# Ledger of designs, part 107: designed miniproteins, single chains

Each design is a single chain, and the fold is of that chain. pLDDT is the mean over its residues in the fold that is shown.

## One batch from the design tools (miniprotein)

Design m3935
Fold by ESMFold2-Fast:
Structure m3935 (fold): chain A 70 residues (1-70)
Amino acid sequence: SNREEAETYFAHGLAAILEKDPELAIEYFEKALELEPNNEKLKRQIIDLLKTAFPDDEKVKEFIEKVEKE
């Protein structure tokens, strides 16, 4: 199901955060949001995690800005 696949990508995004790989984290979180585009709770959780883990990363800032506009 889209939910189970989104949960798997979200888990991979969390692993990428632990590995300090912001680009990989963005890639996995983007796939999770593509599967669950109307899941506002998931969107908010991803934004909060990325802001906390990579506050100074330009690609993370660009991704968050894009997601907040949608």
Scores: mean pLDDT 87

Design m3936
Fold by ESMFold2-Fast:
Structure m3936 (fold): chain A 74 residues (1-74)
Amino acid sequence: MLDKEEAKKELEKRTGKKLTDEAVDYLFSLLGTDTLDEATIEGIAQAIKNGYTGKSDVIDKDELIEALANAPSP
């Protein structure tokens, strides 16, 4: 399981983008947890890659919310 700092680093590695601390905090608040497993991190990274259409090198909280909203629901 990964804490907020580890999750941020792993998401940045998997997406190729930088994430703000506010974006990572939003994810943990949304999921109601203090840690994420690797499967959840991979799912979030795929959602970001599939939903993110911006040209920014940094994904902030607003861009993250939009990317997750655009991801197909299971």
Scores: mean pLDDT 78

Design m3937
Fold by ESMFold2-Fast:
Structure m3937 (fold): chain A 88 residues (1-88)
Amino acid sequence: LTPEQQAEIDEGVRDIAVAVALLTARKQGKYEQVRALLDAASPEERPALEAAIVVLFGGWSYEKAAEFFGVSVEDVRRAVERLQAALA
């Protein structure tokens, strides 16, 4: 695969992971709150928030989510804390 093709595949896999986590959030009655947070997020904030969503609802580790979304583990942890606070 070319680097460009690999980047497109990685983007698609991230999108699928977030979509699956959002289905879990919907089953828990949290979809509208999570969706509103995503829609309000800046492009710079969005990767950490998406990583937090797959951790909280997708069962991913902080390390796996950080690596896959291109953010630090600390960014994911802070985003999870913010997401949990917003959902309480």
Scores: mean pLDDT 82

Design m3938
Fold by ESMFold2-Fast:
Structure m3938 (fold): chain A 58 residues (1-58)
Amino acid sequence: EDQNIDRLFDLLEELQKALHEKDSERIAEVLGEINELLSKLSPEQQAALRKWLARVLK
C-alpha cells in the first residue's frame, strides 16, 4: 500500500506534465499505468484517484 501510494504520486506528476505538454500518447500511457495500479489500491485510494483525474481533465 505505501509503495503504491508513492507510485501513485509519481504517476500523477507524470500525467500533469503530459497534460501541460499536450502529449496525447504519454497521457494514454500514464492513464493505462494508473488503471493497472487501481487494481492494487484500496477502495478509498481508488476513489481519491478518480476524483483527482476528474479535476485535471477539466
Scores: mean pLDDT 73

Design m3939
Fold by ESMFold2-Fast:
Structure m3939 (fold): chain A 67 residues (1-67)
Amino acid sequence: SELEKLREEAGAHINAARQALQAGDYAAARAHIEEVERLADRAKELGYDELAEILRGYVAYLREQLA
């Protein structure tokens, strides 16, 4: 389903952002965080409001790690 595809893609970018942050690769972390935000907006457009809120929460959390 479209919902499961969005979940998988968002999960991959969240994991990649976490790995980049642990490695000190802030440029890569920012790029993956931007993709999670794009996917959150897409989820909202499709009416997947709960997924959009969850992904926006991850974006906020990960951005705090960037200083």
Scores: mean pLDDT 89

Design m3940
Fold by ESMFold2-Fast:
Structure m3940 (fold): chain A 96 residues (1-96)
Amino acid sequence: IALNNLGNVLKAQGKLDEAEKVYLEGLQIAKENDDKLGVAIISRNLAAVLKAQGKDEEAAQWEAVGDAFVAYRNTGNEADLKRANLAFDALAKELG
């Protein structure tokens, strides 16, 4: 959550590349801690930064990840969780 807040501050300052890196780090930590709400929030914030950078395709992908985790949180359905995890894993291959 601290990294999400830092990313939000960097985004507000127009430091989009720095915000992207901080959000990606926050996403990895949230995923490792099984923080589904954190993954949903940070994925959406990352998507907003990517759109601001003109990376519309990547933004749409991270927006879909956030939406999938929100769907799982609302339904508790294992199929929604599987969809969310598959979408995250497909994009997270480059996360360090």
Scores: mean pLDDT 78

Design m3941
Fold by ESMFold2-Fast:
Structure m3941 (fold): chain A 71 residues (1-71)
Amino acid sequence: SEEEKEINELINKYVDKALEAIKRGDVLTAEAYVFAAISIYVTAKNAGLKISPETEKKIDEAVKAVNEAER
């Protein structure tokens, strides 16, 4: 559906912003964007919307990148 497409695109946008923030050393901003992506993901899943495996993988990669940057 269009709604599912838009929500997947929104999650990907926040993940991309998080990874960009990590590249510039802005870990706090990256963490905020990852939290936004996860919140959208959880809300979408609770609403019965389909999130692609590719989008889920991008969330996992962003979480790992933030955790690594915090060390």
Scores: mean pLDDT 86

Design m3942
Fold by ESMFold2-Fast:
Structure m3942 (fold): chain A 80 residues (1-80)
Amino acid sequence: DKKDKIKKLDEEAKKLLMKAADLMGRGDYRGAAKKFYEAAKKYEERGKLYKELGDDDSAQKYYDWAKTLREVADELERKA
């Protein structure tokens, strides 16, 4: 079940990233930033699940990815 939750969170994050790309294509940088923040939260939750499974390396990878997405969102907010 935890592995299914991890896969679902990845799928949800990818859908949010696709929505962010669409919004960027329309020049809606604030909307895109919001979607990147939402995707970051999904990857943070995914990292937490890996940590609960004792997979600290995977947990750190997804925490780092979430941090990168938040940094991208912050840059897009500056463009808005």
Scores: mean pLDDT 86

Design m3943
Fold by ESMFold2-Fast:
Structure m3943 (fold): chain A 67 residues (1-67)
Amino acid sequence: GLKEGKRAAENAALAAEAAAQLGNPEASRVGQDGAKKGFEAAKAGDGEKAKEYGMEGSLRAGQLLGV
């Protein structure tokens, strides 16, 4: 639902902050992009897309960090 979508977007934002602190700007950018798209989808009332964008952002940031 919308709550889960917002949480996924928040997690993508946190992953972006962690990536930036670790010196990986590409991973940070990908996490920020996922968070931005996730929050925009949540604002539009689309919790499913918000969750998808947030989860993809976190996953892609993790992959770039070698996790």
Scores: mean pLDDT 84

Design m3944
Fold by ESMFold2-Fast:
Structure m3944 (fold): chain A 49 residues (1-49)
Amino acid sequence: DDEFQRLMSLAMGYVMSGLVSPGRFPQTREGMIEEARRIIEEALKKLAE
């Protein structure tokens, strides 16, 4: 649970900062984790540029 919440908070932080556009958030926990990882990966790529 804590790991999931931290991952979601990081993803939302990047979305709110405007680095990454929010995508579709699936209703399943697994899908939400995958979407959050995508957002974080995208943000890290932009920050590395």
Scores: mean pLDDT 73

Design m3945
Fold by ESMFold2-Fast:
Structure m3945 (fold): chain A 75 residues (1-75)
Amino acid sequence: MELTPEEREKVREAVDTALKAYRDAMAKGLPFEEALRVAIDAAEKKGKELGLSPQLIANAATAFALRAIGDELDA
């Protein structure tokens, strides 16, 4: 489960893309579940664009989802 430096940067970019999409969707008044879906879709598209494996894309989406859920529960 060791990430290369290149893979690590790509995963970070996918997660950051998802977080931005999530925040934008929430700012527009979308429900939490819809904002989460939009963000996960954004992470998948960005990860595929960056050439990440399906496994790394899934890891990025999971990392984003855990952060988003944690933020919602903390509110």
Scores: mean pLDDT 79

Design m3946
Fold by ESMFold2-Fast:
Structure m3946 (fold): chain A 82 residues (1-82)
Amino acid sequence: MSEEEVEKKLEEVEKLIEEGREYYKKGDLEKAKELFEEALKKADELEKELLKGKAPKELIRRVVLLGAEATSNLLLVLLKLK
């Protein structure tokens, strides 16, 4: 995987988190949940690829932080859906 491919995948995860936050603000918790779940899945997949490929630590850190952000937002949505 090239650095450009990693950057594109990181941007895709960031966009999903941003879209999820906008739906959360609108009170569409089901849509927000779907977007955060997709963001987390993509971040987890990218992290596994980066670890297997022995990618630079800074790229691994970026994907881990995005995964943490997606997880945090997902947990807040799930708590409200109770």
Scores: mean pLDDT 84

Design m3947
Fold by ESMFold2-Fast:
Structure m3947 (fold): chain A 56 residues (1-56)
Amino acid sequence: SAEKEAMAETAVAAAEVHFGIRLPPELREEALRLALEAKDLEEAIAMVLGFIRRQL
């Protein structure tokens, strides 16, 4: 749904700001995919933060 996609985009953007980085397109697509599996924004942010930490 558009709402779920907006939530996932918000979570990825928040995580990018938190780390002060811009994800390359391939990693951004993977992060969005993870965020879409979350039940809410808080979980989506936590999942994306964890994903980025594993890439660093």
Scores: mean pLDDT 85

Design m3948
Fold by ESMFold2-Fast:
Structure m3948 (fold): chain A 59 residues (1-59)
Amino acid sequence: SLEEKIEKLVEEREKLLKEYRELARAGNGVVPAEVKEELQKKIEEIGKEIEKLLKELEE
């Protein structure tokens, strides 16, 4: 169902956010630019997909 897809996307986003925070901590607040950009892009894309699916649930 769409609800299950949204739940999985939320879980994936949370994992990526946690990974980013751990990398920042390990690097004394510095994350390699390419890694930071990749993670931020994935997080943003997942966020947009969640919003899209939430809207589709009512359509």
Scores: mean pLDDT 79

Design m3949
Fold by ESMFold2-Fast:
Structure m3949 (fold): chain A 56 residues (1-56)
Amino acid sequence: ASNAGTVAAPEGRDEAAHRAAVHASLHRLLGLPADTPLRELLRRLAERNHALVAAA
């Protein structure tokens, strides 16, 4: 996309950077490649969380 807007949301930029760092940590924690799409990461987290709840 194009950033034709002069006034940008710095808050969005900070959140994007933080999201990238979290994504990197998640793929490593789950043992998945860095190219794993977010949908798969969320699915894996949901399955893991569900297994923990079921085990309790």
Scores: mean pLDDT 65

Design m3950
Fold by ESMFold2-Fast:
Structure m3950 (fold): chain A 85 residues (1-85)
Amino acid sequence: MEEGKKLLKEGKKALEEGNYEEAIKLLKEAIKILEKEDKNSKLLAEALGLLAEAYLKQGKDEEAEKLILEAAKIEKAGEEEEAKS
C-alpha cells in the first residue's frame, strides 16, 4: 500500500520536472502495485491519469487516450460499487 502511493508521488514529481521517461517508469510500477491492491482505487485512477499525461507530453496521444478511458472507468466503478456518491 505504502509503496504504490510512494511511487505515484515520485512519478508525479518526475512529470512536473519534465522527466517524462522517469515519470512513465515510476507510474507503471505504481499501477502494477495499486492494481493488485484495489482495481477500483482512486490512487490507481490517479496513476493512470498521470501516465496518460506523460504519454501526451511525448506525443503518444492514442496511448494516452486509452489510459484516460481506463482511469475514468475505474473512478466510475468505484463510485457505483463503494462510494455511494
Scores: mean pLDDT 76

Design m3951
Fold by ESMFold2-Fast:
Structure m3951 (fold): chain A 60 residues (1-60)
Amino acid sequence: QEAVEPLIKALQDESQEVRQAAALALGKIGDQRAVEALSKALKDESESVRLAAAIALGEI
């Protein structure tokens, strides 16, 4: 399992698929360090990324 910091950086990726995958992975890890970054992802331009961030926050 990868460190949380690289996944938080992936939430800023140019690809919405990468941002979505990073949000879901952070939710499964359940690390509180991701909460602030995931909260920002709730305002993402992509509906899929916003949904993934909401699911992830519900898992933490």
Scores: mean pLDDT 80

Design m3952
Fold by ESMFold2-Fast:
Structure m3952 (fold): chain A 81 residues (1-81)
Amino acid sequence: SLAAEIARLAAEIRALASPEALAAARAAMIKAAGAHADSSAEEQIRAATAAAAEALAAQGLDEAAALVRRLGELQVRALRE
């Protein structure tokens, strides 16, 4: 199921990144979502996901960044289903 794939990706991201790296990614997501508060839910997810992936990549966590981008794609698909 889509929900199971989202849960699996979230677990893999947590396994690849330190709590500090995840906190930085979360802060980036909150900032991006705030900047897009007047945008559609899809645009907010895309902006938040891109910001989180960039924050992880900046810490050398390219695999975690790729999984975050994939997670964002699935979340956008969930909005349409």
Scores: mean pLDDT 84

Design m3953
Fold by ESMFold2-Fast:
Structure m3953 (fold): chain A 106 residues (1-106)
Amino acid sequence: GKELHYRVRNAEELLKALLEAVKEKVDKLHIDVVASAEDLVPIGKAAFEGLVEIGKNNPGIEVTITVRDAAGRVLDEVKVTIKSLKEAIRVGIGTALRMIGLSLDL
């Protein structure tokens, strides 16, 4: 199947990558997010918005979103097959909440 890989540094780039995956009808999407602490909450919101669009338009995609600090340490990872809009909402909410938690600890 068609696979896309992105490296992004902010919420705008993350949302753009997720929406491009919808447009391109990919089977697998890998996004590495390298973020500062102040960007984590916006990144969580972008992940929610983009995953919801995937759930509406292109169910069946395997999505991996890995969030790293500037040193390359993994702070969080989402690896999921988005089978429905309900699953996309659930995963998106969980991701946004984890980003809020990480922003308070960093």
Scores: mean pLDDT 86

Design m3954
Fold by ESMFold2-Fast:
Structure m3954 (fold): chain A 67 residues (1-67)
Amino acid sequence: SHMEKKKKELEKKVIEKLGKELGLSEGAARTVITLFEKAGYTPEEILEFIEKEGGEAAVRRAEEIAR
């Protein structure tokens, strides 16, 4: 579906950014995505967060959510 395709494309961009900035595996990047989604973030908002604050800040936010 259109919504599934858009979500997968945005998730792929998040995985690629975290891989480039921090060397995260796809599995580790997906864990970050899952934690952000648990806190109510959309994939688009996660990507925007990484573009604005950076990958290290995104990992720290995921750790805060996991508490």
Scores: mean pLDDT 84

Design m3955
Fold by ESMFold2-Fast:
Structure m3955 (fold): chain A 88 residues (1-88)
Amino acid sequence: MEEVKRRAVEEIRRIAEELGVDEEVRREIEELLEKMLETEDPEEIVRLVREIQKLLLDEMKRKGLPPTVITAVSLRLTGLEFDIELAA
């Protein structure tokens, strides 16, 4: 689980950087990532990833990003959820 959480944190940080999320959104994502690193409950980790996904989706829609970018990011985040559930 620790290795899967570490990869999820790294991937989410990469997505946030690639999207150029606003500082306020970045801070909220980092708070959720810290909570994810502190929990060993796979269900809670998946819940936190879904909260981050909602924040990223709202940010992408607010910035008017293309549907192709939104779909690509959603698939990356869904892959992280699958990896977490598989590791549980």
Scores: mean pLDDT 82

Design m3956
Fold by ESMFold2-Fast:
Structure m3956 (fold): chain A 60 residues (1-60)
Amino acid sequence: MREIQEKIKKLLAEKGPLSVAEIAKELGVSQATVSKALKILEKEGEVGYDKETKKYYPTI
């Protein structure tokens, strides 16, 4: 989980806002794995979610 969280943060910092499906495809992991990691990162305040675009973005 820790390593996937770090990869997600780096990906969002480099490529801008991405959906769960886009992140899963880029990292070669399941959408379920990405969704779980994103929920933890959102709770920690390290990513935000845009309800209009349904995409996650970096906050740090």
Scores: mean pLDDT 80

Design m3957
Fold by ESMFold2-Fast:
Structure m3957 (fold): chain A 97 residues (1-97)
Amino acid sequence: MSEEEFEVDVTLALAEMALAIGDSKTAIKLANEVIEKGNLRQQAEAYLIIGRAYFLEGKYEEAVKWFEKAIQLAREAGDEDLVREAEKYLNEAKSKL
Protein backbone atom coordinates (compact mmCIF):
# COMPACT_ATOMS: atom_id res chain seq x y z
CA MET A 1 0.00 0.00 0.00
CA SER A 2 1.09 3.61 -0.58
CA GLU A 3 1.68 5.83 2.48
CA GLU A 4 -1.32 7.94 1.37
CA GLU A 5 -3.58 4.84 1.10
CA PHE A 6 -2.42 3.73 4.57
CA GLU A 7 -3.24 7.16 6.09
CA VAL A 8 -6.77 6.98 4.61
CA ASP A 9 -7.21 3.43 6.01
CA VAL A 10 -6.19 4.76 9.46
CA THR A 11 -8.85 7.51 9.11
CA LEU A 12 -11.44 4.80 8.23
CA ALA A 13 -10.45 2.84 11.37
CA LEU A 14 -10.89 6.00 13.49
CA ALA A 15 -14.34 6.56 11.91
CA GLU A 16 -15.32 2.95 12.79
CA MET A 17 -14.19 3.54 16.40
CA ALA A 18 -16.29 6.73 16.54
CA LEU A 19 -19.33 4.68 15.40
CA ALA A 20 -18.58 2.03 18.07
CA ILE A 21 -18.81 4.66 20.85
CA GLY A 22 -21.91 6.34 19.33
CA ASP A 23 -20.07 9.48 18.14
CA SER A 24 -21.92 9.97 14.84
CA LYS A 25 -20.60 13.51 14.26
CA THR A 26 -16.94 12.43 14.43
CA ALA A 27 -17.66 9.35 12.28
CA ILE A 28 -19.25 11.53 9.55
CA LYS A 29 -16.41 14.10 9.73
CA LEU A 30 -13.71 11.43 9.34
CA ALA A 31 -15.67 9.59 6.61
CA ASN A 32 -15.91 12.87 4.62
CA GLU A 33 -12.09 13.20 4.83
CA VAL A 34 -11.86 9.68 3.33
CA ILE A 35 -14.24 10.65 0.50
CA GLU A 36 -11.92 13.58 -0.41
CA LYS A 37 -8.64 11.60 -0.32
CA GLY A 38 -9.48 7.91 -0.79
CA ASN A 39 -9.72 5.50 -3.69
CA LEU A 40 -13.09 4.02 -4.82
CA ARG A 41 -13.03 1.19 -2.23
CA GLN A 42 -12.16 3.59 0.61
CA GLN A 43 -14.86 6.05 -0.54
CA ALA A 44 -17.44 3.20 -0.60
CA GLU A 45 -16.44 2.23 2.98
CA ALA A 46 -16.76 5.91 3.99
CA TYR A 47 -20.29 6.13 2.49
CA LEU A 48 -21.19 2.98 4.47
CA ILE A 49 -19.87 4.62 7.67
CA ILE A 50 -21.95 7.79 7.01
CA GLY A 51 -25.07 5.65 6.42
CA ARG A 52 -24.42 3.75 9.66
CA ALA A 53 -23.96 7.05 11.54
CA TYR A 54 -27.36 8.33 10.32
CA PHE A 55 -28.90 4.93 11.18
CA LEU A 56 -27.59 5.32 14.77
CA GLU A 57 -29.28 8.76 14.89
CA GLY A 58 -32.61 7.21 13.75
CA LYS A 59 -32.39 9.04 10.39
CA TYR A 60 -33.31 5.99 8.35
CA GLU A 61 -34.30 7.82 5.11
CA GLU A 62 -30.89 9.57 5.05
CA ALA A 63 -29.11 6.27 5.92
CA VAL A 64 -30.78 4.59 2.89
CA LYS A 65 -29.37 7.27 0.53
CA TRP A 66 -25.81 6.77 1.81
CA PHE A 67 -26.05 2.95 1.70
CA GLU A 68 -27.22 3.18 -1.95
CA LYS A 69 -24.15 5.35 -2.75
CA ALA A 70 -21.91 2.85 -0.92
CA ILE A 71 -23.32 -0.03 -3.04
CA GLN A 72 -22.70 1.91 -6.29
CA LEU A 73 -19.06 2.71 -5.43
CA ALA A 74 -18.38 -0.80 -4.04
CA ARG A 75 -19.56 -2.26 -7.37
CA GLU A 76 -17.28 0.16 -9.28
CA ALA A 77 -14.39 -0.89 -6.98
CA GLY A 78 -15.19 -4.59 -7.61
CA ASP A 79 -15.54 -5.24 -3.86
CA GLU A 80 -18.28 -7.90 -3.65
CA ASP A 81 -17.90 -8.29 0.14
CA LEU A 82 -18.52 -4.57 0.65
CA VAL A 83 -21.54 -4.68 -1.74
CA ARG A 84 -23.08 -7.50 0.35
CA GLU A 85 -22.39 -5.66 3.64
CA ALA A 86 -23.91 -2.40 2.32
CA GLU A 87 -26.98 -4.29 0.99
CA LYS A 88 -27.55 -5.82 4.47
CA TYR A 89 -27.48 -2.34 6.06
CA LEU A 90 -29.74 -0.96 3.29
CA ASN A 91 -32.34 -3.71 3.91
CA GLU A 92 -32.21 -3.11 7.69
CA ALA A 93 -32.67 0.68 7.22
CA LYS A 94 -35.61 0.12 4.81
CA SER A 95 -37.21 -2.21 7.39
CA LYS A 96 -37.33 0.80 9.82
CA LEU A 97 -39.30 2.95 7.34
Scores: mean pLDDT 88

Design m3959
Fold by ESMFold2-Fast:
Structure m3959 (fold): chain A 58 residues (1-58)
Amino acid sequence: GKAEAERLAEEANRLGVLAVIKGNEEALKLSQEAARLAEQGKIEEARKLIERTKELLK
């Protein structure tokens, strides 16, 4: 639903901030794509990119 999409966009934005702090351009790019997909209602695709972004930021 809309609440789920907004929560995923917020998580993607927080990961984007962390990516900037760590200097990880690939993670920043993926976090921005995840936020866009969440805003489009593509919940499963957004979650997949969020998980990939988290792996890059470990």
Scores: mean pLDDT 84

Design m3960
Fold by ESMFold2-Fast:
Structure m3960 (fold): chain A 76 residues (1-76)
Amino acid sequence: SAAAGAAANAAAARRAGAGPEGSELADKMHTYGAQGNLAEGAALAREASRAAREEGSGPKATDMTGNAAASAAGGA
């Protein structure tokens, strides 16, 4: 479900070492998922990966954050 995906996204972002910005992105993904806008969710997933990289996350953490955001947007 979208709610379960959003919760998983938030938890994964925290585990990947994302700071407050990661948590904000998780909330943003949840909002767009609730609206049923999967295309916007995909764009936000890319944005989450970019933000993680800009925060100084390593390649694994960046990839994990993007994948988690994509899952939340897809309503999984």
Scores: mean pLDDT 59

Design m3961
Fold by ESMFold2-Fast:
Structure m3961 (fold): chain A 71 residues (1-71)
Amino acid sequence: IELSEEEKERYKEFFSVFDRDGDGVLTGDELNLVNDFFRMQGIPELATGSLDFDQFLEYVKYMLEQRKKEL
């Protein structure tokens, strides 16, 4: 699945909520919060160490593919 530019911008805003220091990478507590979110969405593969925006979008695409199968 491919995200539209509008969807990417919305997810970038969402990513920024977790990226408290604005460095473009989620680590430590920020990473734990986003991993908990993905776990609640049924994503079995969780990020370790760090998660940048491109990696975040891959998890989002996976989540959307799973939701598409439920339709």
Scores: mean pLDDT 72

Design m3962
Fold by ESMFold2-Fast:
Structure m3962 (fold): chain A 62 residues (1-62)
Amino acid sequence: SNEELVELAVEMFRKLAEGKSAEEAREIAELLLEQMRALGVPEEALKRFEEEAEKLVKEIEE
């Protein structure tokens, strides 16, 4: 399902962003979004991932 795909992508993002700055985490999220879009992931799933990634980036900033 799209939800399972988003959960997997968010988990990968958490691992890749570990120990990174908020700016570096944003760059990682952007790269993951571009790769997923290139692989044909639906836009609604991409938006869900983007929302979750933004929450994690805000946690790093605070």
Scores: mean pLDDT 81

Design m3963
Fold by ESMFold2-Fast:
Structure m3963 (fold): chain A 76 residues (1-76)
Amino acid sequence: LTPRQLGEVELAMLRMAAAVAIQKALREGREETAERIRRLLEEYVREMERAIEAGDLERVEEIARRGIREILEISE
């Protein structure tokens, strides 16, 4: 995989974690929580896209791990 493709994989993992968390929140009737996760995802996606464009894979991984952790914490 190219460095760009590795960054895109990390981004896909972040989006997947958010999708799972949003689905769980919606199943539990927590619409407000689902909306908070959607907004948080948008912020992390923008931050990750900037890091990918900069070629900073270490930062991409750090952002992805932090984003996934925060999203899952909110969903609990």
Scores: mean pLDDT 84

Design m3964
Fold by ESMFold2-Fast:
Structure m3964 (fold): chain A 76 residues (1-76)
Amino acid sequence: AAEAAAEGARRGALEGGGAGGAARGAYEAALAAGLDERGAEFTGGAAAVAAGMALAVGGDGAEAAARAAGEAAEGA
């Protein structure tokens, strides 16, 4: 579940979606891995925030999103 959400977030960000892509990728992967709607929404939100913050400081948005999505999915 956590690994799937992290990979979804990374892929979404890398496909030119930025924070929005990371959120969508994490959300879809979390749902597919068996998280409920609330858990998937939380995971997507965490991915978006992390990607946006990393990109704002010139960092790696995809890796930041993946880490945040994985941690959020573990907590859900």
Scores: mean pLDDT 79

Design m3965
Fold by ESMFold2-Fast:
Structure m3965 (fold): chain A 61 residues (1-61)
Amino acid sequence: PSGLVAVIGRDYEARSPDELTLKKGERVLILAEVDAEHVLVEKDGKVGLVPKSVIEAVGPA
């Protein structure tokens, strides 16, 4: 499959409706880089922003 997967390195609670709440160890699809500090990701049909600082590793999907 084409695409990148991010592994979440720490729990993150969404601060706005545009962000996703994620748990340490979850894997999410990277859809786009929005800016230098945020990526748009998908987890279980939900799409939202997450700070790059919570990502531990990135690899092929």
Scores: mean pLDDT 81

Design m3966
Fold by ESMFold2-Fast:
Structure m3966 (fold): chain A 73 residues (1-73)
Amino acid sequence: SREEKVAAIEAKLLAQGYSEREARAIALAVEANGAAVAGDLEEALALLREAAELAPENEELREALRAQEELLA
């Protein structure tokens, strides 16, 4: 499942010293990219919004969210 994939990425990032919040934000962004490649643009937007809320200081996530919003406008 998507949640299992997110959990696997989170576990790897936590082992590398990322915080729980940062690990989840990155994992959600990775899954958002997978959704976008599959053509699930609305799912990608939802995942990127959640990621940006978890890591509001992450400029790359903010830029990715903006790009995804423009694709759906």
Scores: mean pLDDT 84

Design m3967
Fold by ESMFold2-Fast:
Structure m3967 (fold): chain A 73 residues (1-73)
Amino acid sequence: SMRQKILELIGRILRIIGEIIDLEKELEELKKKDLSDPEIQKKIEELEKKIEELKKEREELLKELEELDEEAK
């Protein structure tokens, strides 16, 4: 069912959005700490990379959702 596929895709998108929000909050908290600390710098870089990867996944899933919506019309 097209409706089932759309709902599953929306669910995946919402989970990714939630994860991005959580990671962006963690990044904000880290940026309030001593930025001269190499451990903090490394963790910031790792979080920024993970956020970028999740944003790319979100974009691809949104494109899939748009394609399914056009197919259903």
Scores: mean pLDDT 83

Design m3968
Fold by ESMFold2-Fast:
Structure m3968 (fold): chain A 72 residues (1-72)
Amino acid sequence: AQEEAQRAAIEAGKRAAEILINGDEAAKEAALAELAALQAAHPELTLSPEQVEEAEKIQKELEEELKKLGLL
């Protein structure tokens, strides 16, 4: 159950990162809102080292997109 929730959150994160790289502004906002909702739904998520590395890769891509938009 918890492991499945973690996997779903990671998959949603990857999907959101893809949208943030290739999508328009409206799609990016929707993807970020969905990620925030997932984090709120699963506040007790515990990530393994492998999952942390994947999340860091996604975060770096998000930061690069935000920097392009002048939000960072």
Scores: mean pLDDT 66

Design m3969
Fold by ESMFold2-Fast:
Structure m3969 (fold): chain A 112 residues (1-112)
Amino acid sequence: MIEIKLPEKKLPKPTPEQQEALDLISRAFSLLAQYAPELPVEDLRKAYQAALDAILTGDPELFEQLKKLMEELIKRIPEEYREVARKIFDVVMELLETRDIAAAQAKLDELA
């Protein structure tokens, strides 16, 4: 379902904290794409969009949607990279729940 709140035209600029979180989310999904190039771009894009919406709105339903999309993505990743993918998703979820930019950045640096 993509007919959720699509705030394309009247989005206020993200706060500095939201922008840093969005940049880390982008980095996390870029790393995931590098480890699993066979992942469908559409599924990756859906999870990415759900993460962006969760950061911008703080909506718990969007957090649940993101979690489900990430679980589906992990199933499509080759076994060799599933553990790294789980670590990447853990960083994304921790960032959404704690908003600890420094901790998320440090964990992504270990995975890069």
Scores: mean pLDDT 72

Design m3970
Fold by ESMFold2-Fast:
Structure m3970 (fold): chain A 75 residues (1-75)
Amino acid sequence: DEEVKKRVEELRRMREELQAHPNDEALRERVREELAKRLVDSLLSYVSLSPEELERLREDAYRLAELKIEEWIAE
């Protein structure tokens, strides 16, 4: 599917950009926000959440995104 391929390529580019500029705090913030947003949006396509559940999901997504960024930079 072309949309899936496009999303995978976007993620690959973000990883490569972070690996090239690991100390760029503004880039890290932008990628963290983008990864968290994509995770939340993906899950919301399947389920409806209360405001409290959505807030918790966003917090968890941001934490997970930060861990993934640290993993990518360490590689």
Scores: mean pLDDT 80

Design m3971
Fold by ESMFold2-Fast:
Structure m3971 (fold): chain A 71 residues (1-71)
Amino acid sequence: MEEKIKKAAEDIYNKLKEYFDYYGKITQEMIDKIVEEVKKKYNLTDEEARRAYLEALGKFAKEQYEKIKKS
């Protein structure tokens, strides 16, 4: 179970980066679509999908903070 959540979080994180790099922004609709797609791919419960999303969001936020700190 934990391994599925970690892999799902990594997929969500990668998709968030792709969308942000391509569009320059992330909308709630994009987030919902990514999470739903990954939930289906890994056969996650709502709780597991939420945990995966929060982990991915934390990694993404940390990366953005490091970029600001460097400047």
Scores: mean pLDDT 77

Design m3972
Fold by ESMFold2-Fast:
Structure m3972 (fold): chain A 55 residues (1-55)
Amino acid sequence: SSEEIAQKLIDGAKAVAGDPVGARAVIGEARKLLEEGKISEEQAKEAIDAAKKAA
């Protein structure tokens, strides 16, 4: 489900705290999943914001 996909991205973003390379990977995946319609804009933004905070 989109909720499960989004949660995995958010968990991944938290796991890469202090790792800019990992944070960029999470941001890229969130944008790709949003483009494919697999997650909502709100879900993508939450994952991206979490990854940016980690970097």
Scores: mean pLDDT 79

